# Designed miniproteins, single chains, part 75

Each design is a single chain, and the fold is of that chain. pLDDT is the mean over its residues in the fold that is shown.

## One batch from the design tools (miniprotein)

Design m2581
Fold by ESMFold2-Fast:
Structure m2581 (fold): chain A 87 residues (1-87)
Amino acid sequence: SSSDEAQQALALAREGAEKALTGKTLAQKKKGLGDAGMGLAAAISLGDRASAQEALALLQEVVEREKDPVVKELAQSAVETGQQLLS
């Protein structure tokens, strides 16, 4: 169902954001950020605005808490793209 798909999209975004924050290597952090971005894109594609906004908030938390400038900039770019798609 659309609800189950939205839950899977949010789970992917949440797991991805956590991996972006806790990953030990740049490659692991980038994989996490990619998963978080994919979760956001899936929520947007489903038309589930609430799930998309929650996924966007998870990416915003990566921007706020991340110390690696490369990961922080990629997360910021994903947030800006997501905000435009939801506007």
Scores: mean pLDDT 87

Design m2582
Fold by ESMFold2-Fast:
Structure m2582 (fold): chain A 60 residues (1-60)
Amino acid sequence: SPSRQRLIDVVFQVQKMLNDGTPLEEVRAFADEQMATLSPEDQAALRKALDDLIQQRQSE
């Protein structure tokens, strides 16, 4: 679905931003902007992916 493809693209972009050292506030702002383009199911998936990725970064 278009929403699922957008979710995949957003998650990859978030991973790239985190790996590049982008500030967490910018990563969260980017994700929040993309939430408006996603279905409620895909919004929940993005929130979980974002939380998991941020936790990994914060553990370092």
Scores: mean pLDDT 79

Design m2583
Fold by ESMFold2-Fast:
Structure m2583 (fold): chain A 70 residues (1-70)
Amino acid sequence: SAAENLAIRLITQPNISNVELQALVCAVAPEDVEQALNYLQTIKNSGVTLNEANLNRAVEMLKNRAQYCP
């Protein structure tokens, strides 16, 4: 799913650009936003090493999807 892909890219791409991250967030359908947020929260709580700034930005964009996505 797009939500799983967003989670995987956040773990595997610490240098992901803002443009790429926004595209990944906007690929998540509006009805799947809660699922995507749950995946990201699970990752944060699991203790995996990742770029926290990218994670926080993805969460912010998901919560405010209408602002960031057409």
Scores: mean pLDDT 83

Design m2584
Fold by ESMFold2-Fast:
Structure m2584 (fold): chain A 100 residues (1-100)
Amino acid sequence: SPLVEKLLEKIRQLAKGVKNISKETIDEIVRKLLEEFGIDFKLSDKNPTYKTLRALVAAVLLPDASILEQLKVIEDYIKNNTDLVLAATAILEARRLLGY
């Protein structure tokens, strides 16, 4: 998807220079990405877009990692099967578009 490709490119720019991969780092990158779309991060916290963006950021930050390792970084945000399917689908699409 051209839209997801543009999102991944933007995440790569925001992730430049990140050395410590933590939940705080992922949330900060998602916040900056949402600000570029003019979205209040407080209102976005429970919507599928916010959950999808966390998964895409994990895939970009851990390019040499397995799918399970990328999911593990965001595991505290996965509260049910719907969240798991959403996160896994987003990671698989990101991996396909990033070429691994």
Scores: mean pLDDT 76

Design m2585
Fold by ESMFold2-Fast:
Structure m2585 (fold): chain A 97 residues (1-97)
Amino acid sequence: MMERAEKVVDEFLEAVEKYLKENNVDTISIEELKKIIEELKSKSDEFERKILDRIEEKLLEYAREKQVDTLSLGEIRLILIDVLSEIKEELEKKKKS
């Protein structure tokens, strides 16, 4: 399960990095991030869609707390580390059930 979550996170990061490179920009808008997530969800299974939903939730939460409409690649990487950490904790709790 963690390997699949890490793959989804990697695919999301690759899509963000591609957008930044193709548009020659250092930040990406929340609206554009939502479009990337929806595109990835269209080719994802139920588990992968749940990971993408969690990524979207954390990105929106961060943007609200910082009062920003755009995020840098560095900020996105920090958010994704938090997402993977939460998923790992949830999977460890399920093993104890």
Scores: mean pLDDT 81

Design m2586
Fold by ESMFold2-Fast:
Structure m2586 (fold): chain A 71 residues (1-71)
Amino acid sequence: KALTKAEGAVEAAGKTVEETKDEESRRKAALGGVQKALDLGATKEDVREALERAEVSEESKKLLEEGLEEV
């Protein structure tokens, strides 16, 4: 349940990061997406697992992982 919600939040955040052009907004989108997944009851490990499954660019995955380390 929590992992499934985390997957949705991470996938959405990754796509937003891919579509965002400036670095500050991309980092903010990544951080917000990770925080949203945690707020939905996912653990940091659930978010990492969802990130591995997400079909987004490696750059977006790296930014999301950095956001996860920051929260």
Scores: mean pLDDT 75

Design m2587
Fold by ESMFold2-Fast:
Structure m2587 (fold): chain A 69 residues (1-69)
Amino acid sequence: MLSAEERELRERLLEAGRRGDTEAAREYAVQLVKRGQADAVERAAVEIVARFGNLEVARAVGEAIKEVL
């Protein structure tokens, strides 16, 4: 389960995905992966594509996961 801080980071990641802010989404994704929440970030990337259609943001989030791991 996500902590309150990790939940806030995930909400900020989804909001960045909604508005197409690739750099902000990448920063939040890196923070979550460093906290051991790579699975939550992968699910968020899928949700960004499914709900908002922002493929470039999802790609950057995927790159952030690979860069940290």
Scores: mean pLDDT 83

Design m2588
Fold by ESMFold2-Fast:
Order: sequence, then C-alpha cells, then structure tokens
Structure m2588 (fold): chain A 100 residues (1-100)
Amino acid sequence: MTEEVIRELLEVGATEGFEAMGELARKVFAERGDPELGRAVLRYLAALGVRLAEEAERRGMTEEEMREAARRLLAEAAARLPSEEEVERLAAEYVERARR
C-alpha cells in the first residue's frame, strides 16, 4: 500500500522534478490524512538525502549538478525500491549527522 505511493512520488520527482513531487505528496497526504504515509515518505527522503550528501562531500557540485544527482537517485530508488531495513539505517544516519 505505502510502497506504491512512495514509488509514484519518486518517479514524479525523477521525471518532473521536486516541485511536482511535493505537490503530489501534498495532495495524497491531504486526501488520505495518513501519518504513517507521511513518516514513510520522510524516511525515504532522509535516506536519499544521505546518499546525495555523500556525493556532494566527495566532490563539489553546482546547484544544477545536485538537482541532476538527486533526480538520478530518485529514479534509481523508483526502479529498485530500497528495503525498509536499508531506509531505516540511512534515516538513522541522517539524524545522527544532523546532531553533529
């Protein structure tokens, strides 16, 4: 149930960009009012954020290059949805990094 919505959001983000993904997320969340869905989306975004940050740390990137890398990561995640365990581990790392 939740995985289907997450995949759709990731695909829209990869093909139409973050603004379109955000609009779809807002609409779906408003229609369903499901906090579990909101938490799942946040965890997937946190996991992708860690991967993007690692790429940015490895090399300097322009804003355009960062958007391109983010779209690629979204497309990869949509094609092969990360496991719950993988997402939980990366989300925990995101929180740990934010505390530093």
Scores: mean pLDDT 70

Design m2589
Fold by ESMFold2-Fast:
Structure m2589 (fold): chain A 80 residues (1-80)
Amino acid sequence: MTNEDFVKLLERIEKEPMTKEELVDYIAEITGLSKEEAERIVDALIDSGLIKKNEDGSYVLTENGKKALEFAKEQLEKEK
């Protein structure tokens, strides 16, 4: 996953909470990875504390996830 893909993913979650299935499908679409590989990326985001499950079963950015998004955006801005 590139920094651009990572920013797109976290910005999408920040705009609207996503279910696990929606996250897997979105990651597969933007990266071209299989559904199985996309699911591993979702699990990694949960394990690293970047996203968490909300009471309605959707996933939202944590405080750490918001900080990671800002850091990744800063790196992309430097590449312009």
Scores: mean pLDDT 82

Design m2590
Fold by ESMFold2-Fast:
Structure m2590 (fold): chain A 85 residues (1-85)
Amino acid sequence: LSEAEREALIAAARALRTDAEIREAGMALGHIASGGPVVGRTPLMRALGRLPPERARAVARELVAAMKGKPLSEVRDAVLEALGG
């Protein structure tokens, strides 16, 4: 990731405020990690959509791995740490 791409993803992850937003982001990341397209207008989907598809999938896989086994209250912080936030 370029510095600008990483900063955009960090900003989008920091925008996740509610349990519903965090759960939605986790489901979307899981879909992308499994080979699904990057669709949607949430800040996180927009940031991922600016990446080449292979890179978006690699990032999604890394974030899903970071979230694995975490309670919902720790998911956002795990995503931020994985992005270098």
Scores: mean pLDDT 78

Design m2591
Fold by ESMFold2-Fast:
Structure m2591 (fold): chain A 80 residues (1-80)
Amino acid sequence: SEEEILEEAKKEIDELIEKAKEEIKGKSKEEQMEIADKLQDELGEIYDKVKPKLSTEQIKELAEYTLKKLKELEEFILKE
């Protein structure tokens, strides 16, 4: 179902964010930027995959969820 696609996309985003948090530990600012660029590309691939399968409202929900998770990652980086 579309709801299952949305929930799986959220899980993939969660996994990417957690991976980025682990990879970013002890890295230089330059290396952190490279990790962020890779994360942006991987998030874009998830969106490209699910956009044809989800409603506009579901895409908006996924975008809001992604922004929330990215803010959590930014706050994590700033505290380390």
Scores: mean pLDDT 84

Design m2592
Fold by ESMFold2-Fast:
Structure m2592 (fold): chain A 69 residues (1-69)
Amino acid sequence: SLELAKEIHEEYHRLKREKGLTGEQALDVIAEKYGLSKEEVKELLKRYFEETEPSPVAIAAGKRDIDEI
C-alpha cells in the first residue's frame, strides 16, 4: 500500500510543520486517526522512504531518523 504510506508520510510532515508537533506526538495522532499502532506507522514511513528515495544513503538516514522517534 504505497498510497497509504504516501498519505501517512504527508500527514506526519504536515503535523510537524503546521501544528508544531514532535515526531512522537505526530505518531500518536496518526496511529489514532488510522487505527494503527505507532510501530505500524513507523514501518509505513520507512516504506515510503524505501520506495521514493533514489539514494541508499538517504534511505538509511531517513529510516534511522524514524527509528529514533
Scores: mean pLDDT 82

Design m2593
Fold by ESMFold2-Fast:
Structure m2593 (fold): chain A 86 residues (1-86)
Amino acid sequence: MLDLKELLEKARAVKEKVSEEELEEMAEKHPLDEETREIIEKTREAVEMLLKDPEATEEDLERLGEYYAKQLLEYFKKKEAEKAAL
C-alpha cells in the first residue's frame, strides 16, 4: 500500500519535468473541452478507487498514469493535427 503511494509520487515527478510555461502556452492554444474535463475527473475517481482497493497493484497504478498521459497527448495531438491540416 505504501509502495502504491510512492508510485503516484513518481508520476508527479515526471510531470514536473514538463515545463510549466510550455503547458500554459499549450493550454492557451488548445482550450480544454468538456470532454477533456470529464476524462480528467473520471481519471481522478479511478485513481481514488484504486488507492482504496487492497488488491490494487503497482502495475495498475502505472497503467492508469500512462493511460492518463496518453489520453492527454492524444487529445493535444488531434487538435494539433487539425490545425496543421488547415
Scores: mean pLDDT 60

Design m2594
Fold by ESMFold2-Fast:
Structure m2594 (fold): chain A 87 residues (1-87)
Amino acid sequence: MAVEAMLKLAEEYEKKGLEEKAREAREAAERFAALTPEELAEAEAASATAARLGVDETLAILAEIEILRLQGKFEEAEKLRKEALAK
């Protein structure tokens, strides 16, 4: 659920005082929600990770990794990155 993960990321950016990044994350969530099935298929074709996991799952994982980093959970963030994105 990429939209929900991006909105959660935006909230964590706001908590850190990164207002511009928070707005960018919300705008990215709105753009993703507006993508057509054809645009999603093109995005999946453009990336090996997106082709393997799907665009929604890939973006949700990327947002979760960044949330963990913003919370100071660097070991958990690195583990998720390696397990989900490096395979």
Scores: mean pLDDT 73

Design m2595
Fold by ESMFold2-Fast:
Structure m2595 (fold): chain A 90 residues (1-90)
Amino acid sequence: SELDIDALNSLKEELEEMKKETTNPEIKALLEKAIKTIEEGIKNNEDFKKTLEKVIGLLKEALKKAEELNDKLTQEKLQHIIDQINKLIS
């Protein structure tokens, strides 16, 4: 639906802003993969929940990297986005 596409585009913009603020190359690469996953989901008219579940997987990998780095601010930002996505697919 158009509302699902709008939600995916809004999420993409949030991830692009987080990527701009991110200095760690591994976390930045995972955010880039999440952005591309959203773009491919839109382009291929993929199921909304399936696209978001793939994004959650990538963000959880980024969260693990932020935990290894003791980067509390990035951990909190990533957890917040994961929680928001989980509300969309519940």
Scores: mean pLDDT 87

Design m2596
Fold by ESMFold2-Fast:
Structure m2596 (fold): chain A 95 residues (1-95)
Amino acid sequence: SDIQKVYDQFNKLWRQALQAIDDKDYESFARYAEQIADLLEPYLPELAQQIRDLVEEFRKAPPEEKDEKLEQLMQQIGEGGRKLFDLLLRSQRKS
């Protein structure tokens, strides 16, 4: 199903985002977060917009606030993954 492909792509982007954090490559992290928001938009448009807003805030944040914005982004992306997984499980129960 389309939702299975979306969930697989989400996990690939999320692994890339986590690697970027480990590498302290916050520009790549922000780019992956934007791609995750684009992926989520057809299914979770409110959450996709929240992620986009947080990416903009993260990019504009002074250094002392970037860790807080990073944590907020990680929380919203994690919630997106949880909701996508729930949608996937619901799609499988109907087959």
Scores: mean pLDDT 85

Design m2597
Fold by ESMFold2-Fast:
Structure m2597 (fold): chain A 97 residues (1-97)
Amino acid sequence: SKDSLLSQISDLGLEMVRITEGASPRAGEAARLAFQHLMMMVELEVSSQKVTDFAKESLQKIIDILEEDGVLTPAIREQLEAKTNQMISLAKQILDE
């Protein structure tokens, strides 16, 4: 169901917030705002392409903050990329029906 898929996206978003917040408060706040906005976009049934573009742009901003703060590791990058790709996949399942 849409609600089940939204719950899975929410869980992934909260995990990204936890990972980023532990490394950088700025990155954690950026991740929190991005996940809230992404959830709203999916609930409002914005196109899957726009959600994909937003998610990728938000990931890049979060990575840039982590790099600027000197706390970006390969492990953090890989986790954030994997979770972002999972959220995009779940959003496409909702939006492409």
Scores: mean pLDDT 88

Design m2598
Fold by ESMFold2-Fast:
Structure m2598 (fold): chain A 95 residues (1-95)
Amino acid sequence: SEIDKEVDKVMKEVEELQRRAEELLRKGLDYDSRGDFDRARQLFEEAIRLLDEGIKKMLEMMKKAREAGDKKSADRMSGQAGIMDGQRDFLLKML
């Protein structure tokens, strides 16, 4: 269905955003461990922005999937948004 194609597209976009956020987190932790707190902070803030974008995309697509009767995709997207929100909360505590 059209909605299945949109779900697949959004999931790929969010997976890329999450991967980039994880790379920034790892790099930020490395800078933090070396005492370069300014660079670490910049990387953590960028990671938070990517996670926020991904969460927004997931929640919007979750609503569309639910309206289309695709409860399984909606539940999966809700779960992924929750994981990303947890990652965002962790990063906020490091600022």
Scores: mean pLDDT 86

Design m2599
Fold by ESMFold2-Fast:
Structure m2599 (fold): chain A 90 residues (1-90)
Amino acid sequence: SAIKEKAEKLAEEARRNALAGKMHEAQLTLMEMYDLLEKEFGIEEAKKYVQEVLKEMIEEARKRGDEETAKKLEQMKKVLESIANLKLKR
C-alpha cells in the first residue's frame, strides 16, 4: 500500500508536469515510477501500471483540446514500452 501510494503521487506529479508542457520532467517522473514498481513488483507489473497512467494522461490532454501534448505523450508511451520490453526479453 505504501509503495502504491508513492506510485500514485508520482503519477499525479507526472500528469501535472505533462499538462503544463513540462514533458522532460514528466518523463523523468514516469521513469522513477518504473524503477519503484519494477523493484517491488517486477518489470511486467511496472510496465502495465505506467502504460495505464500514460493512457489516462493522453485522454486528459485530448479532453482539454491539447492534441500536441497528447501526441508527445503517445511518443513517450511507445518509448517507455520499448524499454520495458527490452528488459523483459533478458
Scores: mean pLDDT 84

Design m2600
Fold by ESMFold2-Fast:
Structure m2600 (fold): chain A 95 residues (1-95)
Amino acid sequence: SMSAEERVKKIKEEAKKLSLEEAERLLNREIAILTFRIMALRVEIEVLERLNAPEEEIERVRAELEELEALLKELAKFGEELTGKKFPIPKFPEP
C-alpha cells in the first residue's frame, strides 16, 4: 500500500489542480487524518513504555511518529503557500 510520504506527495499534486476552496477542503481533511494517526502512535508509545516493551519496538514507533509529524508540518506549510491561509498544526501534550 501507499506510504504516508507517497500519499502526501499525491495530495500536494492533486491540490494544485483544484480550486482554492476545494484544495483547502482536501488539505484540511488530510491534515485531520495525519493528526489522528499521530495521536494513535502517541498512545501506542505510552502503552509500550508502560508494558516495558523492548526498546527497539519503542524506537520503531517513535521513528514512525517523527516521520508523520514532519509530513504534517510539510503539508500545513504547503497549504499556507498554496492558499495564503494558515493551517493550524495541533499541539500534542508533553508526556
Scores: mean pLDDT 84

Design m2601
Fold by ESMFold2-Fast:
Structure m2601 (fold): chain A 71 residues (1-71)
Amino acid sequence: LDAIKEAVLAAVRASGTTAPEEVIRLDLDSVARFYRLLGAPEEVIVEGMRKVALSYGVPEEAIDAAIEAAK
C-alpha cells in the first residue's frame, strides 16, 4: 500500500496541481485510514486513493498506470 500511495501522490504532483504535498498526502492517508477502520480489503483502499487523485483532476489513465507500476 505505501508504494501505491507514493505512486498516486507522485501522479497528483505531476498533474500540475497547486496543492501542497502535505495536503495531498493527508487526503490519501485519511482515505486509507478510513477504509482500514472499516476492515476494507486492499483493493478498496486503492480505489479510494484513485478517487482522491481523480478529485485533483489527474487523468484516469495516468492514475491507473501509476497504480499498476507500483503493484
Scores: mean pLDDT 81

Design m2602
Fold by ESMFold2-Fast:
Structure m2602 (fold): chain A 71 residues (1-71)
Amino acid sequence: RKLSVAEIASQFSDETLERIAEEIERMTGKKVDPKKLSPEEIVKMVGFLRDNNPELFSKIAEEEIKELLKE
């Protein structure tokens, strides 16, 4: 089943989004405010973490982002 962008974004708590944003900042040097992101930007940020740091992605997203890996 394919989740909508809004459904995927809603899987993340504010704390989880802040953690992901901090890791993106460490990897890219670009500061990201998760509260200012659209659902599509949140999904892109999560996808970037998955592709560039799969170990940390797994720790943060063991249940929350599992759906992203099915499609």
Scores: mean pLDDT 67

Design m2603
Fold by ESMFold2-Fast:
Structure m2603 (fold): chain A 74 residues (1-74)
Amino acid sequence: PSFEEVKKIFIEELKKNGVSEEAIKFAEEKLEELKDIKDYKELLRKVTLAVIEKFPEDAEKIREAAFEAQLKLE
């Protein structure tokens, strides 16, 4: 998948799972920062871990969103 497709799907899944607006904004910024990572699974893993570290209260929702995004991107 393209970077734009990965970003769109991951952000949509974060929103669907009720992740906070601040965490979603941070995820978008982190995706742009790490956009040169060509392996989308590594990109999603690194972004997911960074978002969880900063927003541990949303960890369960973020993990679910990442799992669903990965399924849609396979």
Scores: mean pLDDT 88

Design m2604
Fold by ESMFold2-Fast:
Structure m2604 (fold): chain A 82 residues (1-82)
Amino acid sequence: SLEAAFEEALRRLEELLRKAREVMSPETVERIERLARELVATIRQLLADTSLSEAEKKALIDQLLARFEAEVEALIKREKEA
């Protein structure tokens, strides 16, 4: 369901933020947390869009999350290598 997909998205973001907090400075974590809140707002807007099918909404949510996860994980990797 869309509800289950959204709950899973929130879980993935929470785990990502947990990893970021272990490695990144508090200032950088605060910026990542702000971007994560903006992403959640975008996902909520997608969920409310009546022109999109459930399958399209799930695909877009997964695409947005994968992009955000890749960007944050790349930052974490760079910090660990510094």
Scores: mean pLDDT 84

Design m2605
Fold by ESMFold2-Fast:
Structure m2605 (fold): chain A 78 residues (1-78)
Amino acid sequence: GSSQEVRKALQLLLNFRTRADLDAAIDHVIRALEIRTGRRVSRQDLFDRAQQLIAQGSYNDILVMLLQKEQQIQAEQA
């Protein structure tokens, strides 16, 4: 279910090693959102929502954690 997918994403983030761990965590969160909403969710939709949460001061969210890890990896490759 949705809660199981979020738990898998959190475990991947807590034990993060590679880009593949982040991609898998993002995919688990997308599945959780699709289960909850009954709608297709893209990676861009997820990151757009994370940016909205940051603008609102809501930093304690898995969507924000995923975006921040994505930005960290991109910065390390630049």
Scores: mean pLDDT 84

Design m2606
Fold by ESMFold2-Fast:
Structure m2606 (fold): chain A 88 residues (1-88)
Amino acid sequence: SAREAFKRIVIPLLKAAGYEEAVKLLEDYDGSDDATFLRKLREALGLSDEEFIVLLRTTFGVTSVKSVEDLDKPGLVDEVAEALVKRY
């Protein structure tokens, strides 16, 4: 699935960067409460909402995220996973 591919791509990158808390969040992610998962991931990375949007747009290729309000949209985790699978 796209979610499994997301984990396979992002976990090694986060481990290399030393984001151990973010790695645990991704390994434990079961597909429930996507908004809470994304908020915790942002916090674990030490990013502001604006910096997280830049990461999603530039590194992950999710061009649909333009504002903080878009971070709460349903299906965003699946959209991020699909963008990463297409990019990598």
Scores: mean pLDDT 75

Design m2607
Fold by ESMFold2-Fast:
Structure m2607 (fold): chain A 86 residues (1-86)
Amino acid sequence: MTEEEIQSLPPASEEELKEWLRLTIELQRKARETGDRDAAEAEIVEALRRLGGITEEQAKKLEAFLAKYKTSDDIEENAERILEAL
């Protein structure tokens, strides 16, 4: 997308970003309990698509955080730190 196209999209609010993180934490918790990380990852991606107004930059940062904390059991503890970095 061009920079002008990105600016025409409504940016995600801090509350929307917090909701994405809370949902991500819940799905990651379920993945740990069931052992089905692929199913949880698919649900997270669908949830992000439903929360419109994400800029491409915000989406990339969220994907990077999901990748970073995918191998860690502490994503829940780091949710506030992730928000501060966005």
Scores: mean pLDDT 59

Design m2608
Fold by ESMFold2-Fast:
Structure m2608 (fold): chain A 68 residues (1-68)
Amino acid sequence: MPSEEDIETFVNSLLSSMASFSEEQKIDALANVLKWLEKNESEEAVKKFKEYLKKHYPELYEKALAKL
């Protein structure tokens, strides 16, 4: 199971790689990552990723969920 530090490192790396993206491109990229996580990771791991995103990036998270 990923630790909170692992989740933070992953999310920060992902967002840093998207720093030059438009808001819509960031939303689409995050929605695709969430779809991939739901298919390939355990329910508990996905829940931890979603909790981290909701806490630290609530607006981006809600917009990404709307794309799912």
Scores: mean pLDDT 77

Design m2609
Fold by ESMFold2-Fast:
Structure m2609 (fold): chain A 74 residues (1-74)
Amino acid sequence: MTPLEELRRIAEQSTDPELQELIRKVIEAIEAGDYDRAIELVTELVEKYPDDPLAVQAASLAFRLIRERRAAEA
């Protein structure tokens, strides 16, 4: 399963529609190659949902994916 598929699964497991929408925006930013926006959105995710295990898991996975993609493009 790709990291993007894992992010989508985390969003689907959440019952919070705002959390789902925020994860979706992170995925879109990463797919667009807009890593600065993706980092801003992930920061918002952890600030709004610091104690949500799905949000923490999504943030960690997103940061890892951004790092890997930035390294590949350099």
Scores: mean pLDDT 80

Design m2610
Fold by ESMFold2-Fast:
Structure m2610 (fold): chain A 81 residues (1-81)
Amino acid sequence: MKKVTVTAPPVAGDVVVLAYNKETGEWKAALVRADPATGAGSTATIELPDGEVEVRAFASPGLDDAAVEAAVKANTRIEEL
């Protein structure tokens, strides 16, 4: 099993994070957000079967989607269970 831990970047609004197994096509999604008052990002944990995992992120309208996705990927931790 793979454990994927994702954290919201310090941006206003909601970020939908999709984690999927590239070999099986199994996927899970999580909603994460940063608190605009503190800048603290929420964290979500996703468990997937063993294999190569890809992470995608989709931000609220008006945000730089590419920068948000890059920030999510930079802070994503993938661990073996």
Scores: mean pLDDT 74

Design m2611
Fold by ESMFold2-Fast:
Structure m2611 (fold): chain A 70 residues (1-70)
Amino acid sequence: SKEVIEELEKRLEEERKKMDAYNAQADAFRAQGESRENIFAEAEATVQYIHELMEIRGLEREIKKLKEKE
């Protein structure tokens, strides 16, 4: 239904904000230099970014399927 699509689109927007935040955090750690702490923190932020990207792709596919059924 349209209501379900709107709910998923709202969730998609929230997940995009999280993805952007993790990407910005990874870039910030990269900019601070090549210390072990910064490399580890960048790697952690990058893993979270990838996780959010996968969630976003799942939501996009679900929204597309629902729109195709309308």
Scores: mean pLDDT 82

Design m2612
Fold by ESMFold2-Fast:
Structure m2612 (fold): chain A 58 residues (1-58)
Amino acid sequence: SPREALRAAVDLLIELKKSGELTDEQFEAAMADLRTTARSLGVPDEEIDEMVARLRAA
């Protein structure tokens, strides 16, 4: 499902950030893209904010 794909993308981005494979600029761009994609798929704003909070906490 699109929501399962988004959650997988969040988990992947956290892994890549923790491993040092992403620069800060690439990570910020990926978060912005994820936010845009999630909104396009009709994901509630509160759920998008929780995804971004998880990413920033990584």
Scores: mean pLDDT 82

Design m2613
Fold by ESMFold2-Fast:
Structure m2613 (fold): chain A 75 residues (1-75)
Amino acid sequence: MEEEKRKEAEELVDRLIEAIKDGSFTDEQIAELVKAFLEYLEKLGLSDDFLEQLRNRIKEAAKEAGKEKAVEAIE
């Protein structure tokens, strides 16, 4: 159960990071996607440590892509 949710979360985060890095989305659109993803991940009941790892991955990708509003959405 938990492992299956973890796999789903990782796959979704990987998709989000791809969207952040490809440059097709605006900073505002990425910030909205990040907020939606974080809300979804929280509802899955995953461990705080695992969620923090996922948040850090998204945050670093957003910083590298210059998506300042998306970084604020994570923080």
Scores: mean pLDDT 78

Design m2614
Fold by ESMFold2-Fast:
Structure m2614 (fold): chain A 72 residues (1-72)
Amino acid sequence: DSVKILVKRAEENYELALKAIRDGNIGRARLQVKTIEDIAKLLKKMGDDKSAEELFRKAKELRERIEELERE
């Protein structure tokens, strides 16, 4: 099931983004957030709007955390 594989990959990238943020690796965190956003766009094209909306929400939350850290 392609949808399950994509959701799992997004979850793995979410955990990696959280680790990168904790480690202060903002560049790595930005790349992982972009991967989550790309997966969300693909899920939306596949008709899984609910999973896509949740991943866009998570990506936005991570981007806000990254921007806050860069301002400090």
Scores: mean pLDDT 87

Design m2615
Fold by ESMFold2-Fast:
Structure m2615 (fold): chain A 93 residues (1-93)
Amino acid sequence: EEEEKRKAELQARLDSIGDEVTKRLEEYHKQAEELEKKIKTYNDLAEKDPSKREEYQSLAEKYKKNIEELGKQFLEDYKRGDEERARLQAEIA
């Protein structure tokens, strides 16, 4: 039946989008963890070397902004994927 083939194709697209969202979430968590480690490292260096404190604090602040931007990008990607899944779900129904 043509209708069953159409539903199967839409379901495959829905599943693909779900997989992409999951991979993006995993990537986001990994990148955020890496940036948090860098922030900690530069804050520790700022405490140990007063002559370079301002430089290290500036680097830590830069990485904090990178985490904020990463979070914003993730939310935009998630919303796009969620809207596309909702659209496909409606077509299947």
Scores: mean pLDDT 80

